# Ledger of designs, part 56: designed miniproteins, single chains, continued (2)

Each design is a single chain, and the fold is of that chain. pLDDT is the mean over its residues in the fold that is shown.

## One batch from the design tools (miniprotein)

Design m5838
Fold by ESMFold2-Fast:
Structure m5838 (fold): chain A 58 residues (1-58)
Amino acid sequence: MLARALKDVHSDNPAFLSFKKGDLLEILEERENGFVLARSLKTGKEGWVGKSVLEILE
């Protein structure tokens, strides 16, 4: 499932994904706590992302 970042996010914790507004992410797993495991299509890196900062595309 594809999503677009609604804003820039930077994290110093490698468990969380950093990205820029407009970046495309693939959602790999959803959690009940409002976080998703996603992969950046730009960098290939994976990490946790707050679902509130994503626009779901498909």
Scores: mean pLDDT 82

Design m5839
Fold by ESMFold2-Fast:
Structure m5839 (fold): chain A 103 residues (1-103)
Amino acid sequence: KKEAEDLVKLGEFYLNQGKYDEAIKYYEEAIKIDPNNADAYTNLGRAYLKKGEYEKAISYYEKAIEIDPNNAYAWRVLAEAYEKMGQTEKAEEYRKKADEIAK
């Protein structure tokens, strides 16, 4: 849906400026308009990861993967979040999954 996609782009603009709370607001509006927008969940997770809220980031990446399990990028950032939490085994598992999908 174009409106949700435009909101994701606005969120990315704020994310790139380091304005994570503003980015989160736009990503949340995007998922309210289109609850199946995997990119919005992935980017919401990225914003929380940048804020150091790793468990929240993981929750949103898991939702993105539930919607689109073939999104290699979502698996890679999920692995990164687990690595940040010291969960090395899960990070390696999800990194391998991302590599498999990217082939």
Scores: mean pLDDT 85

Design m5840
Fold by ESMFold2-Fast:
Structure m5840 (fold): chain A 58 residues (1-58)
Amino acid sequence: IDSIVDAAVKKVEREGSLTITVPKKDAEAIKKALEERGYEVKVEYEGDKAKITISKKK
C-alpha cells in the first residue's frame, strides 16, 4: 500500500491530479494515507473496485 501511495503522491505533485483504480478492500487504507499527507481524495465505489481521484489541496 505504501508503494502505491508514494507513486500516487509523486504523480499528483507533477501533474496536479491523478485517478487510480484499486480493489475496494484497499481503498480506505489508501484514502486515509493520502489524506494524512494533506491531499484531497474522492472515492467512487464500483462493485469490487474503487476509483480514487487525488488532487493537491489549494
Scores: mean pLDDT 78

Design m5841
Fold by ESMFold2-Fast:
Structure m5841 (fold): chain A 93 residues (1-93)
Amino acid sequence: MDLAALRERLARGYDVMAQDENGETLLHRAAREGHVELVRILLEAIKERGGDVNVQMGPEFGYATPLNLALYYGHAETVDVLLEYGAEPPRKP
C-alpha cells in the first residue's frame, strides 16, 4: 500500500468517493485489506467533504459497503473504526 501516493492524490483534490469499474472506492479496498490507518485517513477525508461512508459497490459484488467488506474479511478493528464514523450495520431483510 502506497500511502505517500494516496496523500499526494488527496492533496491534489482527488475525489475520495471515486468508484472504479466495480463500484469500488479507496475506502472499500482499505476495509477489505484491514488497513486501519488508511481507513481512518479516508474516513476523515470523506467526512470533511460530505461523502457517504456507506457507499455501495456494483450488483456483481452484492452492493457491498466498506463495512460489509471489513465484516466479511474479519477485520474487527476496521469494523470498529467504520462504525465510529457512522457506517450502518447490516439490517435484517
Scores: mean pLDDT 77

Design m5842
Fold by ESMFold2-Fast:
Structure m5842 (fold): chain A 58 residues (1-58)
Amino acid sequence: GELAVALQDITALSDDTVSLKKGDVVQILSDTTAGFWLVKSVTTGKLGLVPSDNLKKV
């Protein structure tokens, strides 16, 4: 699947979101939702929604 990198630190505020550090690599699982992508952290293996404006596709 496509990969993306976190542009800034992100703190999870709900069970549907995932915490990331700036520079963390994620696998994009779904990007069909406006403003949010479903991702899997390569570092932690956690799945969750992340604001798409905080990610850059690589």
Scores: mean pLDDT 78

Design m5843
Fold by ESMFold2-Fast:
Structure m5843 (fold): chain A 130 residues (1-130)
Amino acid sequence: MEEVLAQNDPNAQNSLGFTLLHLIALSEGDLEDAKLLLEQGADVNAKDNYGRTPLHLAAERGHLEVAKLLLEQGADVNAKDNYGRTPLHLAAERGHVEVAKLLLEQGADPNAVDNEGKTPLDIMKERGIE
């Protein structure tokens, strides 16, 4: 049984392309489990079947502490999904102001254009976020 545990790949993906980091970012799972996975060599920038990184999912869900951890571990703040959306687009679309502020402080581009021609700044203006 211990040999099976010793072969656990921190970058293993499910049928949707989700790694364990994606699932933690999506659910606001245990932050200590996220730290352990990253220490074991989990790819902080792994992409699911939609081209989304764990940071995209943390931003979409408003999970501020997970987003902070991912950024501290070298997450690409300007990564684009299959729709050309960055984490800042998703935080803006959902109205997660504190995550959007964190992303901007970490060098997120408010003028990045998605496949619909929208920027995070356009979405923030539509939502009344400054």
Scores: mean pLDDT 83

Design m5844
Fold by ESMFold2-Fast:
Structure m5844 (fold): chain A 72 residues (1-72)
Amino acid sequence: SAEIEELQSKLIGAAMLGDLELVKELLEELLKRGGDVNAKSPIFGKTALDLARDNGHDEIVELLLENGADPN
């Protein structure tokens, strides 16, 4: 679904930028729609979790792990 793909892309961007409140909102909507929290960016080949870790956004890392993000 184009809507799910857009939500996944927005989640990845929000996680990279450290926008915790936007990550919370996007995660809730994505999970309600059956989207994949482990989706990879087509540009970087990285998940929201990877980019949050790379940028030191510890609260977002914890939130993603609590919501089914794969740590590997």
Scores: mean pLDDT 86

Design m5845
Fold by ESMFold2-Fast:
Structure m5845 (fold): chain A 60 residues (1-60)
Amino acid sequence: MAEVYRALKDFPALLPTDLSFKKGDLLELLREVNDNFWLARNLATGEEGYVPKSFLEKVE
C-alpha cells in the first residue's frame, strides 16, 4: 500500500518546487528528503512537490 498522508492544515507554496495543499488533502509520500520536508504527490490533482512533514498525518 502506498504511504498516504492527510493534510492537517493549509500550506501555501513558498517556493516553485513546493506543493501547495489544503486541509484534508491526501498526499502520497514519494521520498523523504530531509528532517523537515518530503517529496509528495497530491492525489486529487496529481501535482508533485516538497511539503512540510509536520503538516501531515499518516492515513491507515
Scores: mean pLDDT 81

Design m5846
Fold by ESMFold2-Fast:
Structure m5846 (fold): chain A 76 residues (1-76)
Amino acid sequence: SYEEELKKDPKNAKAYTELGRELYKQGKLDEAIEYYEKALELDPKNIEAVDNLLVVLAAQGKYDEAREVADRFNSL
């Protein structure tokens, strides 16, 4: 579904966020990070993408990277 949406509209930030979430559920943490970062390139105020990115970085033990992302987005 979301992959089909991206084929029609490659700038759909929500579709990237949802695909990242599915990759995270599958344990594909690096791929999930790539999709969340793509969502943030398209929509820098996407709170769901930032929140999910922080969760994945913490799950990988990348606490310094997670803190840098959080500092960039002070409302999180």
Scores: mean pLDDT 80

Design m5847
Fold by ESMFold2-Fast:
Structure m5847 (fold): chain A 78 residues (1-78)
Amino acid sequence: MLGDELRKLRQQAGLTQQEVAERVGVSQQYISYLESGKTSLPAHLVKPLAEALGVEADYLVNLEVEEGVEELKKAVFK
């Protein structure tokens, strides 16, 4: 699940949910919702979130492709 991988990447980077939220420009509650799967990751946040976590945006998109998220596929294939 994308949320589980986001949590893992954040912990490997040594970041708190608050620190990721501040870097992306969202609330800590929103990061918590992403990690728990309560909200979907919109395409426009993929790049800022990947930069905050220190990973490539393509890596996050590949996780979403396995989940069948059409919006993320189209955002990458331009």
Scores: mean pLDDT 72

Design m5848
Fold by ESMFold2-Fast:
Structure m5848 (fold): chain A 110 residues (1-110)
Amino acid sequence: SEIEARINQVKEELLRLAEALSRSLNLPKEEVEQIKELINQGVEGARRALELLKERYEKRKKDILEQGKKQGRLEAVERALKEAESSIKATFDRLEKLIQELEELEEQLG
């Protein structure tokens, strides 16, 4: 059905974006697989995966800022993080919209 085809497309896009973001955050393979498994569990798992990705992003930012401060490069690191912020936020916004669409599509099947 058209709804089932759209669910598959949304799920595939969720997996692709989450994997791409995980690679950008330099997450270990085991953690990437955990995120993918959570998304495969459905809407609730996808929401948990999104929160985990947000937590890893915030930790990565703190780690980068701390290293920049120790190296006397804090201003350069802050600039680089700010320049990357819009792209990362756009990816999180897209993930949130895809999860909401998945929930709405699954409700149409139930």
Scores: mean pLDDT 85

Design m5849
Fold by ESMFold2-Fast:
Structure m5849 (fold): chain A 95 residues (1-95)
Amino acid sequence: SEILEELNRGLNGEPFDPNLLLGEDQMTIMQLMLTSNRVGAATAEEIKRLIDQGADVNAKDKRGRTVLDLVKENAVPEVKDELIAYLKSKGAVEN
């Protein structure tokens, strides 16, 4: 899987592009993490790290969904409001 190859590249400290479009839906790794399961505290911290590494906070997938849209749908209540506030502080806009 191209997704697993890219994840392994990042985990091994190799050059990693957080904005690379992956898989059939042309999603960034950040968007894939937000869609693969419910977003808890550990995933929220990883999303913040990806943004700090240069991930485009306003990137849209093939369906026009932003990371802000995905957080609203998939984040657990305990992290949702905080993560939305963080994303907006980094320039995330409503679509």
Scores: mean pLDDT 73

Design m5850
Fold by ESMFold2-Fast:
Structure m5850 (fold): chain A 72 residues (1-72)
Amino acid sequence: GKKEEIRKKLLEKIGEILRLIGEIIDLERELKEAEEKGDKKKVEELKKKIKELEERRKKLLEEMKKLEKELE
């Protein structure tokens, strides 16, 4: 049924969000290490990657909110 399909899509998006959170945490650790080493190029690259993942996470959260409303 439709509710089962929506739940499946929600679980898929939850999985993507959890993966993105893990990637952001790892990149934030790498960023701190790069800043401590004075690697300016790596700092810039890591900040860009973190920003892209944060924006992707926000988009997934908004998509989840829309799916949750369909379950109401």
Scores: mean pLDDT 85

Design m5851
Fold by ESMFold2-Fast:
Structure m5851 (fold): chain A 90 residues (1-90)
Amino acid sequence: SEMDRIIEEYIEWIKEQLIKEEGVPEEELEKLRPEMFDTLREKFVNNPEAVRESIARAREALAADKNASPEQRERVEREIRFYEEALEAL
């Protein structure tokens, strides 16, 4: 499904960030992939309203944070974008 594709692409992005920034072994991240996928999918399917509330809170927090680095802002904006696109695909 379209939502499943969006979730998989988001997990790949998170994986790339953790490898690049933290040096986390790829094998360890791959072991977590099925659990991450299931957790995200269940969140969208079972309570989309809670996801919308989380998006609103994230936007408010980002707007209020005067100390957020460009990298932190980009990461939060990407996360919000992922949630919005997954909800649209639901």
Scores: mean pLDDT 83

Design m5852
Fold by ESMFold2-Fast:
Structure m5852 (fold): chain A 60 residues (1-60)
Amino acid sequence: GVVRAVVRKDYEAKTPDELTVKKGDVVEVLAAHEDGTLLVRSLKTGKEGYVPAEALGEVL
């Protein structure tokens, strides 16, 4: 199944390929990168982008 995670801390996108997320948002994890970045899709907005793994908390 698709892995979901809860955002633990706010993150503001610094580049066009990153995603702005807010604490408490639920995201789908689409891919993991070697640099500790995850490609996620926001369930709230449907938008996809990269966030640092440290911004994500509990896996659902």
Scores: mean pLDDT 79

Design m5853
Fold by ESMFold2-Fast:
Structure m5853 (fold): chain A 62 residues (1-62)
Amino acid sequence: LKVGDVVVALADVEAPNPVFLALKKGDRVRVLKVVDEDWVLAQSLSTGETGLIPKSLLEKVE
């Protein structure tokens, strides 16, 4: 994954606090920043919310 990628959530994800991004399976997100090997900062294209999400729960659309 890289900045600018549009990717799909592979599962429903709950956000325990506003640092994390809540997603539904099939939601599309834009990667805003690659934080480390496990995490990205992303924006939900369905809600407009921004937060951290595990890379393992995302799949590239292309």
Scores: mean pLDDT 79

Design m5854
Fold by ESMFold2-Fast:
Structure m5854 (fold): chain A 61 residues (1-61)
Amino acid sequence: SAAELGARIRAARDTLGLSQRELAERAGLSVRTLSRYESGEAVPSDEQLARIEEALGVALR
């Protein structure tokens, strides 16, 4: 689900000690867009999810 994916993104980001701004910059996203993904308000595209996975060094699928 969007909420479950968002929670996993947040948990992985927190484990690395990254702010939302830092992860957004690494993934080529706006902070607002990343915030919506982490809250489950929106679902990243497969391309955006791949960029987030690359930035975090973890699989989220």
Scores: mean pLDDT 87

Design m5855
Fold by ESMFold2-Fast:
Structure m5855 (fold): chain A 60 residues (1-60)
Amino acid sequence: GPVKAIALHDVKTDNPQFLSFKKGDELLILEEVDSEWWKVQSLKTGKTGYVEKGALQVLK
């Protein structure tokens, strides 16, 4: 199934392609876009968007 991750810090964006979230929010990693970016879904809001890999910690 999709891999879970946790937000390491707050991210705020006005661009609808990217996801805004708060530190400690849980996210599902849906797809690796490239070496720096994931497509993710927020478990809190259900919204999807792109997130920089450095903003998330992957959960085992």
Scores: mean pLDDT 84

Design m5856
Fold by ESMFold2-Fast:
Structure m5856 (fold): chain A 71 residues (1-71)
Amino acid sequence: KPVLSEEAREALREAMRRAGLSQRELAERVGLSQSTVSNVLRGLGSIENYIRLADAVGVSDEEFGRILLTR
């Protein structure tokens, strides 16, 4: 299963900080559990869950392209 890069995890944490959202609030916004959000931030989640969370907090298409291409 894909392991998310540190860059991908840090981009998500930074976007959450800018949005003022906790892991619980972000989970509620996207319809996931808080444990799923925590797993994504620890690199233990799926790419699909990462994309859902990143979209919800406004990570840009340019940031997405950079993160996904680093693999």
Scores: mean pLDDT 72

Design m5857
Fold by ESMFold2-Fast:
Structure m5857 (fold): chain A 62 residues (1-62)
Amino acid sequence: FKVGDIVQALKDQPKATPQFLALKKGEEVKVLKVVGEDWLLVQSLKTGETGYVSKGDLELIE
């Protein structure tokens, strides 16, 4: 993953903490920042909200 990528959620994700983004399976988000090994800061294309999501729960759309 890299900044500017459009990726989709592989599963439903709850907003477990204020820093996390709640997503439904298949929802598309834009990568804003790559954070460490496991996390991305993303923006929902549906709501415009930003938050952290695990890299393992996302798939690059092509």
Scores: mean pLDDT 76

Design m5858
Fold by ESMFold2-Fast:
Structure m5858 (fold): chain A 90 residues (1-90)
Amino acid sequence: SIKELLEEVKRRLFELKEKTSDEKAKEELDLLIERINKGIEAIEKGHDEKEVAEDVIYTLEKAAELLKEEFPEVAKEIEKLVDEMKKEME
């Protein structure tokens, strides 16, 4: 399910945050985790799962673009999550 996919992505973002030493990168990861929590809540309230997942993918792609110059390893891990989400939705 999309909800289970979002919970898995959230878990992996939390792991990435624990491996990250930079405070700015951790703050951006916290914002992504918060966005996923809001997505899960939206699904629980009956919002369309596909629309929620597409919004999350868009947010992750924008975050990866923002982080790519200063934190390329963090951006790369976020890009991997985007690729995995897109494959699961096909």
Scores: mean pLDDT 86

Design m5859
Fold by ESMFold2-Fast:
Structure m5859 (fold): chain A 58 residues (1-58)
Amino acid sequence: MVLQGDDLVELQKRLEELGFLTADGVFGPATEAAVKGFQKLADLNVDGIAGPETEAAL
């Protein structure tokens, strides 16, 4: 995982705005599941990795 500090918090806030999770500042199973859920909704590769494609779609 390459996300740390502010990058992780911003990702979690965007996913929280979309209703996928509650932002807690910790990249755990809940955040990974939220990333995968968003990737399915956005018709992206479902890999659970918040890369440039996932961030650009948010």
Scores: mean pLDDT 71

Design m5860
Fold by ESMFold2-Fast:
Structure m5860 (fold): chain A 56 residues (1-56)
Amino acid sequence: SALAKTLTDLEEKILVLLITRPDISQRELAEWLKVSVSTVSRHIRKLEELGFYQRK
């Protein structure tokens, strides 16, 4: 989808951390953001699906 890409505050924080700290683990993201690892994993997958993030 290219038309309506809306990020939550949590998704924006995850994206910023992934860009600024490329070696950050999902566990570290979960600890930093006070959410579960499953929540982080789900949001990263959504960011990939929306085209905001690509794993290299």
Scores: mean pLDDT 76

Design m5861
Fold by ESMFold2-Fast:
Structure m5861 (fold): chain A 60 residues (1-60)
Amino acid sequence: AGKLARALKDVKTDHPRFLSFKKGDLLEILREVDSEWVEARSLKTGKEGYVEKGSLEILS
C-alpha cells in the first residue's frame, strides 16, 4: 500500500512517462524515484507516471 497524496496544482504534460492531474486530485505514491520525483497513480484515471514531489501534499 502506497502513501496517499493530494495534488497542490494542475499539471498538464504530453509526455507518456509523466502524470497529468488537476489540483485536488488524489494520487497513490507507488515509489520514490529521487529527492525531487515520485512515481504515482491517479485514483481518478488509474494512470501512472512521474510526479514532482513539490506538486503533492502527503496525506500520511
Scores: mean pLDDT 83

Design m5862
Fold by ESMFold2-Fast:
Structure m5862 (fold): chain A 99 residues (1-99)
Amino acid sequence: MDLNEQLFNAIMLGASVEEVQALLDAGADVNAKDSEGNTPLHLAVRVGAPLEVVRLLLERGADVNAKDINGRTPLDLARRRGDEETVKLLLEHGADEDA
């Protein structure tokens, strides 16, 4: 399994911030896209990952305004979940409310 597949699977399976950090340190692309256009940041928001994992991805250069194949941003997904803390974190990192 390549590092990008490992990163996606780790996030989907509820990996710790330390596990995600190790994969990024090993060279996983923080802005990799799956077949649905999801970045690691999209998946972290979709699965309700710990806020620390979302913050780590943003600190490692995740594109906060990346769009999936349906045109959805991580901010759109966080709002749909009612995850107010993740919404605030994304806005603090430059998420466009009008995107």
Scores: mean pLDDT 86

Design m5863
Fold by ESMFold2-Fast:
Structure m5863 (fold): chain A 60 residues (1-60)
Amino acid sequence: GSNIAKVTEDYTGTTEDEISVKKGDKVTVLKIVDGDHVLVKSLVTGKEGLIPMKYLELVK
């Protein structure tokens, strides 16, 4: 299946390209962007957007 990552701590999006996520949420990793950010799709909310990769732990 797709690469699944777990959110390690709450994150609130600060730009229009970012999404907000909560600790323990599962996301699908779609693309790594500029090294520090990852384009993800939340499996909880269905939203797509950027999140800093440091908040993610790869689980699959």
Scores: mean pLDDT 79

Design m5864
Fold by ESMFold2-Fast:
Order: structure tokens, then C-alpha cells, then sequence
Structure m5864 (fold): chain A 71 residues (1-71)
């Protein structure tokens, strides 16, 4: 499919924002549901951490494993 124009930087959409919040909360079920709905696990935070690194830093290793498998 033709890519009309690439975005210069990622802006968190509603799905990606909820995925970020679910990772911060350590909500494994919500993370799995959001990924199933097409949320992008490759989203980076403003601090330069990706969601996997953020989950590990917060001690949510179950969530980190789910994110890593989705990447």
C-alpha cells in the first residue's frame, strides 16, 4: 500500500495513550486487550524510554514480557 506521508514524530493516539497508562499501572489484561485492538507497542515516552523499558523500570515484568513479544 502507498504510504502517503510519514509523520515526523509519534503523537500518542487514544489507543497508544491508554496502552502507556496501562503499562504504568501494570495492568496486564488491559495491555493485552489494547495490543489486540492494534495499539503500537513501539511507542516511546518523552524520556526516551520505550514501553518495554518503562515496564521493566517500574517492576512490571509480566507487562514487559507481553510488550516484548508484541514488538
Amino acid sequence: APAPFPEPGPVLSGRQTRLLLAVIKGDQKEVEELLAEGADPRVSTGDGLNLYQLAVKLGHYDVAEIIEKAM
Scores: mean pLDDT 73

Design m5865
Fold by ESMFold2-Fast:
Structure m5865 (fold): chain A 68 residues (1-68)
Amino acid sequence: SMEKRKRLLELIGRILRLIGEIIDLERKLEEAKKKGDEKTVEELEKKIEELKKEREKLLEEMRKLESE
């Protein structure tokens, strides 16, 4: 249906935005590791894991829409 297609496109857009944020944070994480900034490393690792969990939730929502 058109409603399913619109929802899938919305989810894809949100997933792509999250992927971009994760990539940016992973680059910052590598820079922080090179500088030995342990506090920033811990904060970035936690943020990256939170965003990865959000991405997995959206991917699961997308799979459920496809199986309807």
Scores: mean pLDDT 86

Design m5866
Fold by ESMFold2-Fast:
Structure m5866 (fold): chain A 58 residues (1-58)
Amino acid sequence: GELYRAVKDYEALLPTDLTLKKGDIVEVLKVVNDNFWLVRSLKTGKVGYVPRSYLEKV
């Protein structure tokens, strides 16, 4: 999938969300809507939802 980088820290608000640290690389698995994407952390292997606005394409 497409690789993106976290531009800032994100703390999970829901159990299905993924917590990210600034600089973490994620693979986009599914674009569910314009605001939240389902991603996999390359660092941890964990899958969850994150706000699109917290990601930049690498």
Scores: mean pLDDT 84

Design m5867
Fold by ESMFold2-Fast:
Structure m5867 (fold): chain A 74 residues (1-74)
Amino acid sequence: AVQDAQGNTALHLAAASSDPEAVEYVQKLLALGADPTIKNNQGETAFGLALKSPSPHKDTLVQLLERAVIEKQS
């Protein structure tokens, strides 16, 4: 997975985004096998960022990322 200077993956950026397409982006990334358990330089997962985000899609992003983390841990 490609990470930026802060260690954020595309999942982290989508989870923190207020973009109306963020939910679709997260779904596509997860379908391509993106790892939702990756931590950024602050030790935060995309799930953790979604919980802290003021995004209007927060509930949907949290649900998608929580499910993906559970699947990955299995």
Scores: mean pLDDT 76

Design m5868
Fold by ESMFold2-Fast:
Structure m5868 (fold): chain A 81 residues (1-81)
Amino acid sequence: SPLERLFEAARAGDLVAFKKALVEVLKEVGDAKEAVNVQDEEGRTALHLAAEAGHEELVEFLLSLGADPNLKDKEGRTAAD
């Protein structure tokens, strides 16, 4: 699915693959801020995954699109933690 590709690209730090998957998600959601803040089954966003993996360029890109660093996963952790 587009969401699975988005999260996989975020973990890998593949900015090109991430942008491609984000366009697909945007077509379904219709809003860039909603698309970038989508949570997986664990409550994690692309920002959580990119930040944990240390992908600085992707983190900056996500924040520029309105990624919310205060969203909590199922363990109560934010991307800033």
Scores: mean pLDDT 84

Design m5869
Fold by ESMFold2-Fast:
Structure m5869 (fold): chain A 65 residues (1-65)
Amino acid sequence: DLKEKILKVLAELGPSSAAEIAKRLKVSQATVSRTLRELEKEGLVRRLEDGRYELTEKGRKLVEE
């Protein structure tokens, strides 16, 4: 599941751009960007002022459990 892989990357690397996540996972940046928007709607990630994404407390709990 791409969502789980993105959450794990954010847990490991901390705040990351869609491009950094795409490079790490060898997936298109467009696919990662769409998935990040869905994760943001689900409350699992949040977008920072600089355009990077990070885990919310809810997202961190999901990865750690």
Scores: mean pLDDT 84

Design m5870
Fold by ESMFold2-Fast:
Structure m5870 (fold): chain A 64 residues (1-64)
Amino acid sequence: SRSDYEDAFKLFDVDGDGVISADELRQVLSSMGLDYTDEQVQAIIDRADKDGDGVVDFDEFVAW
């Protein structure tokens, strides 16, 4: 449901600014023991980021 995505989004949005940056995504992945390179994290953001602003908002996160 949309509520499940809201809960998941809040876990990735570690500073509560309403968007997920590459740095926030890397921090969450590292906390799970997953070491991605800056290039790999940026590629994930680029695939989700339909607006081209370099961050993932809630609507992009739901569509991802």
Scores: mean pLDDT 70

Design m5871
Fold by ESMFold2-Fast:
Structure m5871 (fold): chain A 98 residues (1-98)
Amino acid sequence: MADENGRTELHEKAYRGEYEEVRRLLEEGADVNAKDKNGRTPLHLAAENTIATPEQALETIRVLLEYGADVNAKDKNGRTPIDIAKELGDEERVKILE
């Protein structure tokens, strides 16, 4: 279910780097490419993630990509997930999104 910002539970779990919950939701049929009110997909939020460990953030991105996350999806500012990773200077997230 989406909240007031159009965020699904998948968005929130991806933002927190909770990759096991992300996998569970995707196995239950969650839309891997769902967009919030800002045009952000779960993959955008995983690329932005500063709450989880780097390893959890990378694993979350990997799980989303396994389930067909669109690496070319643009938010309302025209940013793709790799653009966010580049803005953060996170070379490992940039590599996995290339």
Scores: mean pLDDT 84

Design m5872
Fold by ESMFold2-Fast:
Structure m5872 (fold): chain A 64 residues (1-64)
Amino acid sequence: MLGLYQALFDYEATRPDELSFKKGELLEVLSEPVKVDGKTYLHAKSLTTGKEGLVPIDYVEKIE
């Protein structure tokens, strides 16, 4: 576990490898940041749903 993050905004996944989440949702980050098409993503697990996927780094904030 690399840290606990919180969603700053709602996000709707547009790709199968992405995670959808709601503002305020807690996310456990599982890997170092990765770059895809010039954008930075975190591999995270939702503590609410238990689902894993890529989340855009600009939509989340590290809290722990």
Scores: mean pLDDT 80

Design m5873
Fold by ESMFold2-Fast:
Structure m5873 (fold): chain A 56 residues (1-56)
Amino acid sequence: MKEKVEELVKKAREALENGDYDTAIKYAKQALDLDPDNLEARKVLGEAILKKSEAA
């Protein structure tokens, strides 16, 4: 289970780096669905939402 969460967080971070904020939010939310207390996933989700709001 932890390995799946780590992969989802990694994909969210890669999407964020590529400017694909919608995909980053999607993967970060999936990681949080599996592990609601995952601090890294929460951090990536927050950053992706912030970047998306700045780009709008």
Scores: mean pLDDT 80

Design m5874
Fold by ESMFold2-Fast:
Structure m5874 (fold): chain A 81 residues (1-81)
Amino acid sequence: RVEPEPVFSFDRVVDVDDYRERSERFRKLLKENPEKLKPVVELAKKLGLSDATVQLMIEKMGLEKTQEFLEKALKFNESLS
């Protein structure tokens, strides 16, 4: 059987190095494309996501799909409140 592992605990160890690198990459990307990234930054802040997490999502699915996903997640989160 697959043992339920605390993903946050595992991600935390891996994410320490990745967090720093992705946060730096995100800041560079933000300086190069500030207008395109501003909506994503605002959505991420409202959802409590770090710069590193946002950068990971952008690298995984692209800026446009990341923005759409965060907008849907925010609306869903608002519906729970």
Scores: mean pLDDT 69

Design m5875
Fold by ESMFold2-Fast:
Structure m5875 (fold): chain A 78 residues (1-78)
Amino acid sequence: MEEAREYLNKAEKALKEGKLEEAREYLVKAAELLGLDPTPAKEAKTKEEVLKVLMELATEFVREAVRRTVERRLEEKK
């Protein structure tokens, strides 16, 4: 999970620097770490497509973080 976030951050930085190939590579690794299909990241050819994949993976990361927080609360009940 934390490693997936690190790759998402690296992909965002590479995208801002115009390094689309590096951004795609980091997004593929982030998708694999999140257990998601890396195909959208591999097929992204434009800056807009890379950004869309980055946003989708970031959204899924947040979703999993929220799920883990809910599970923790159910176990502790405060």
Scores: mean pLDDT 77

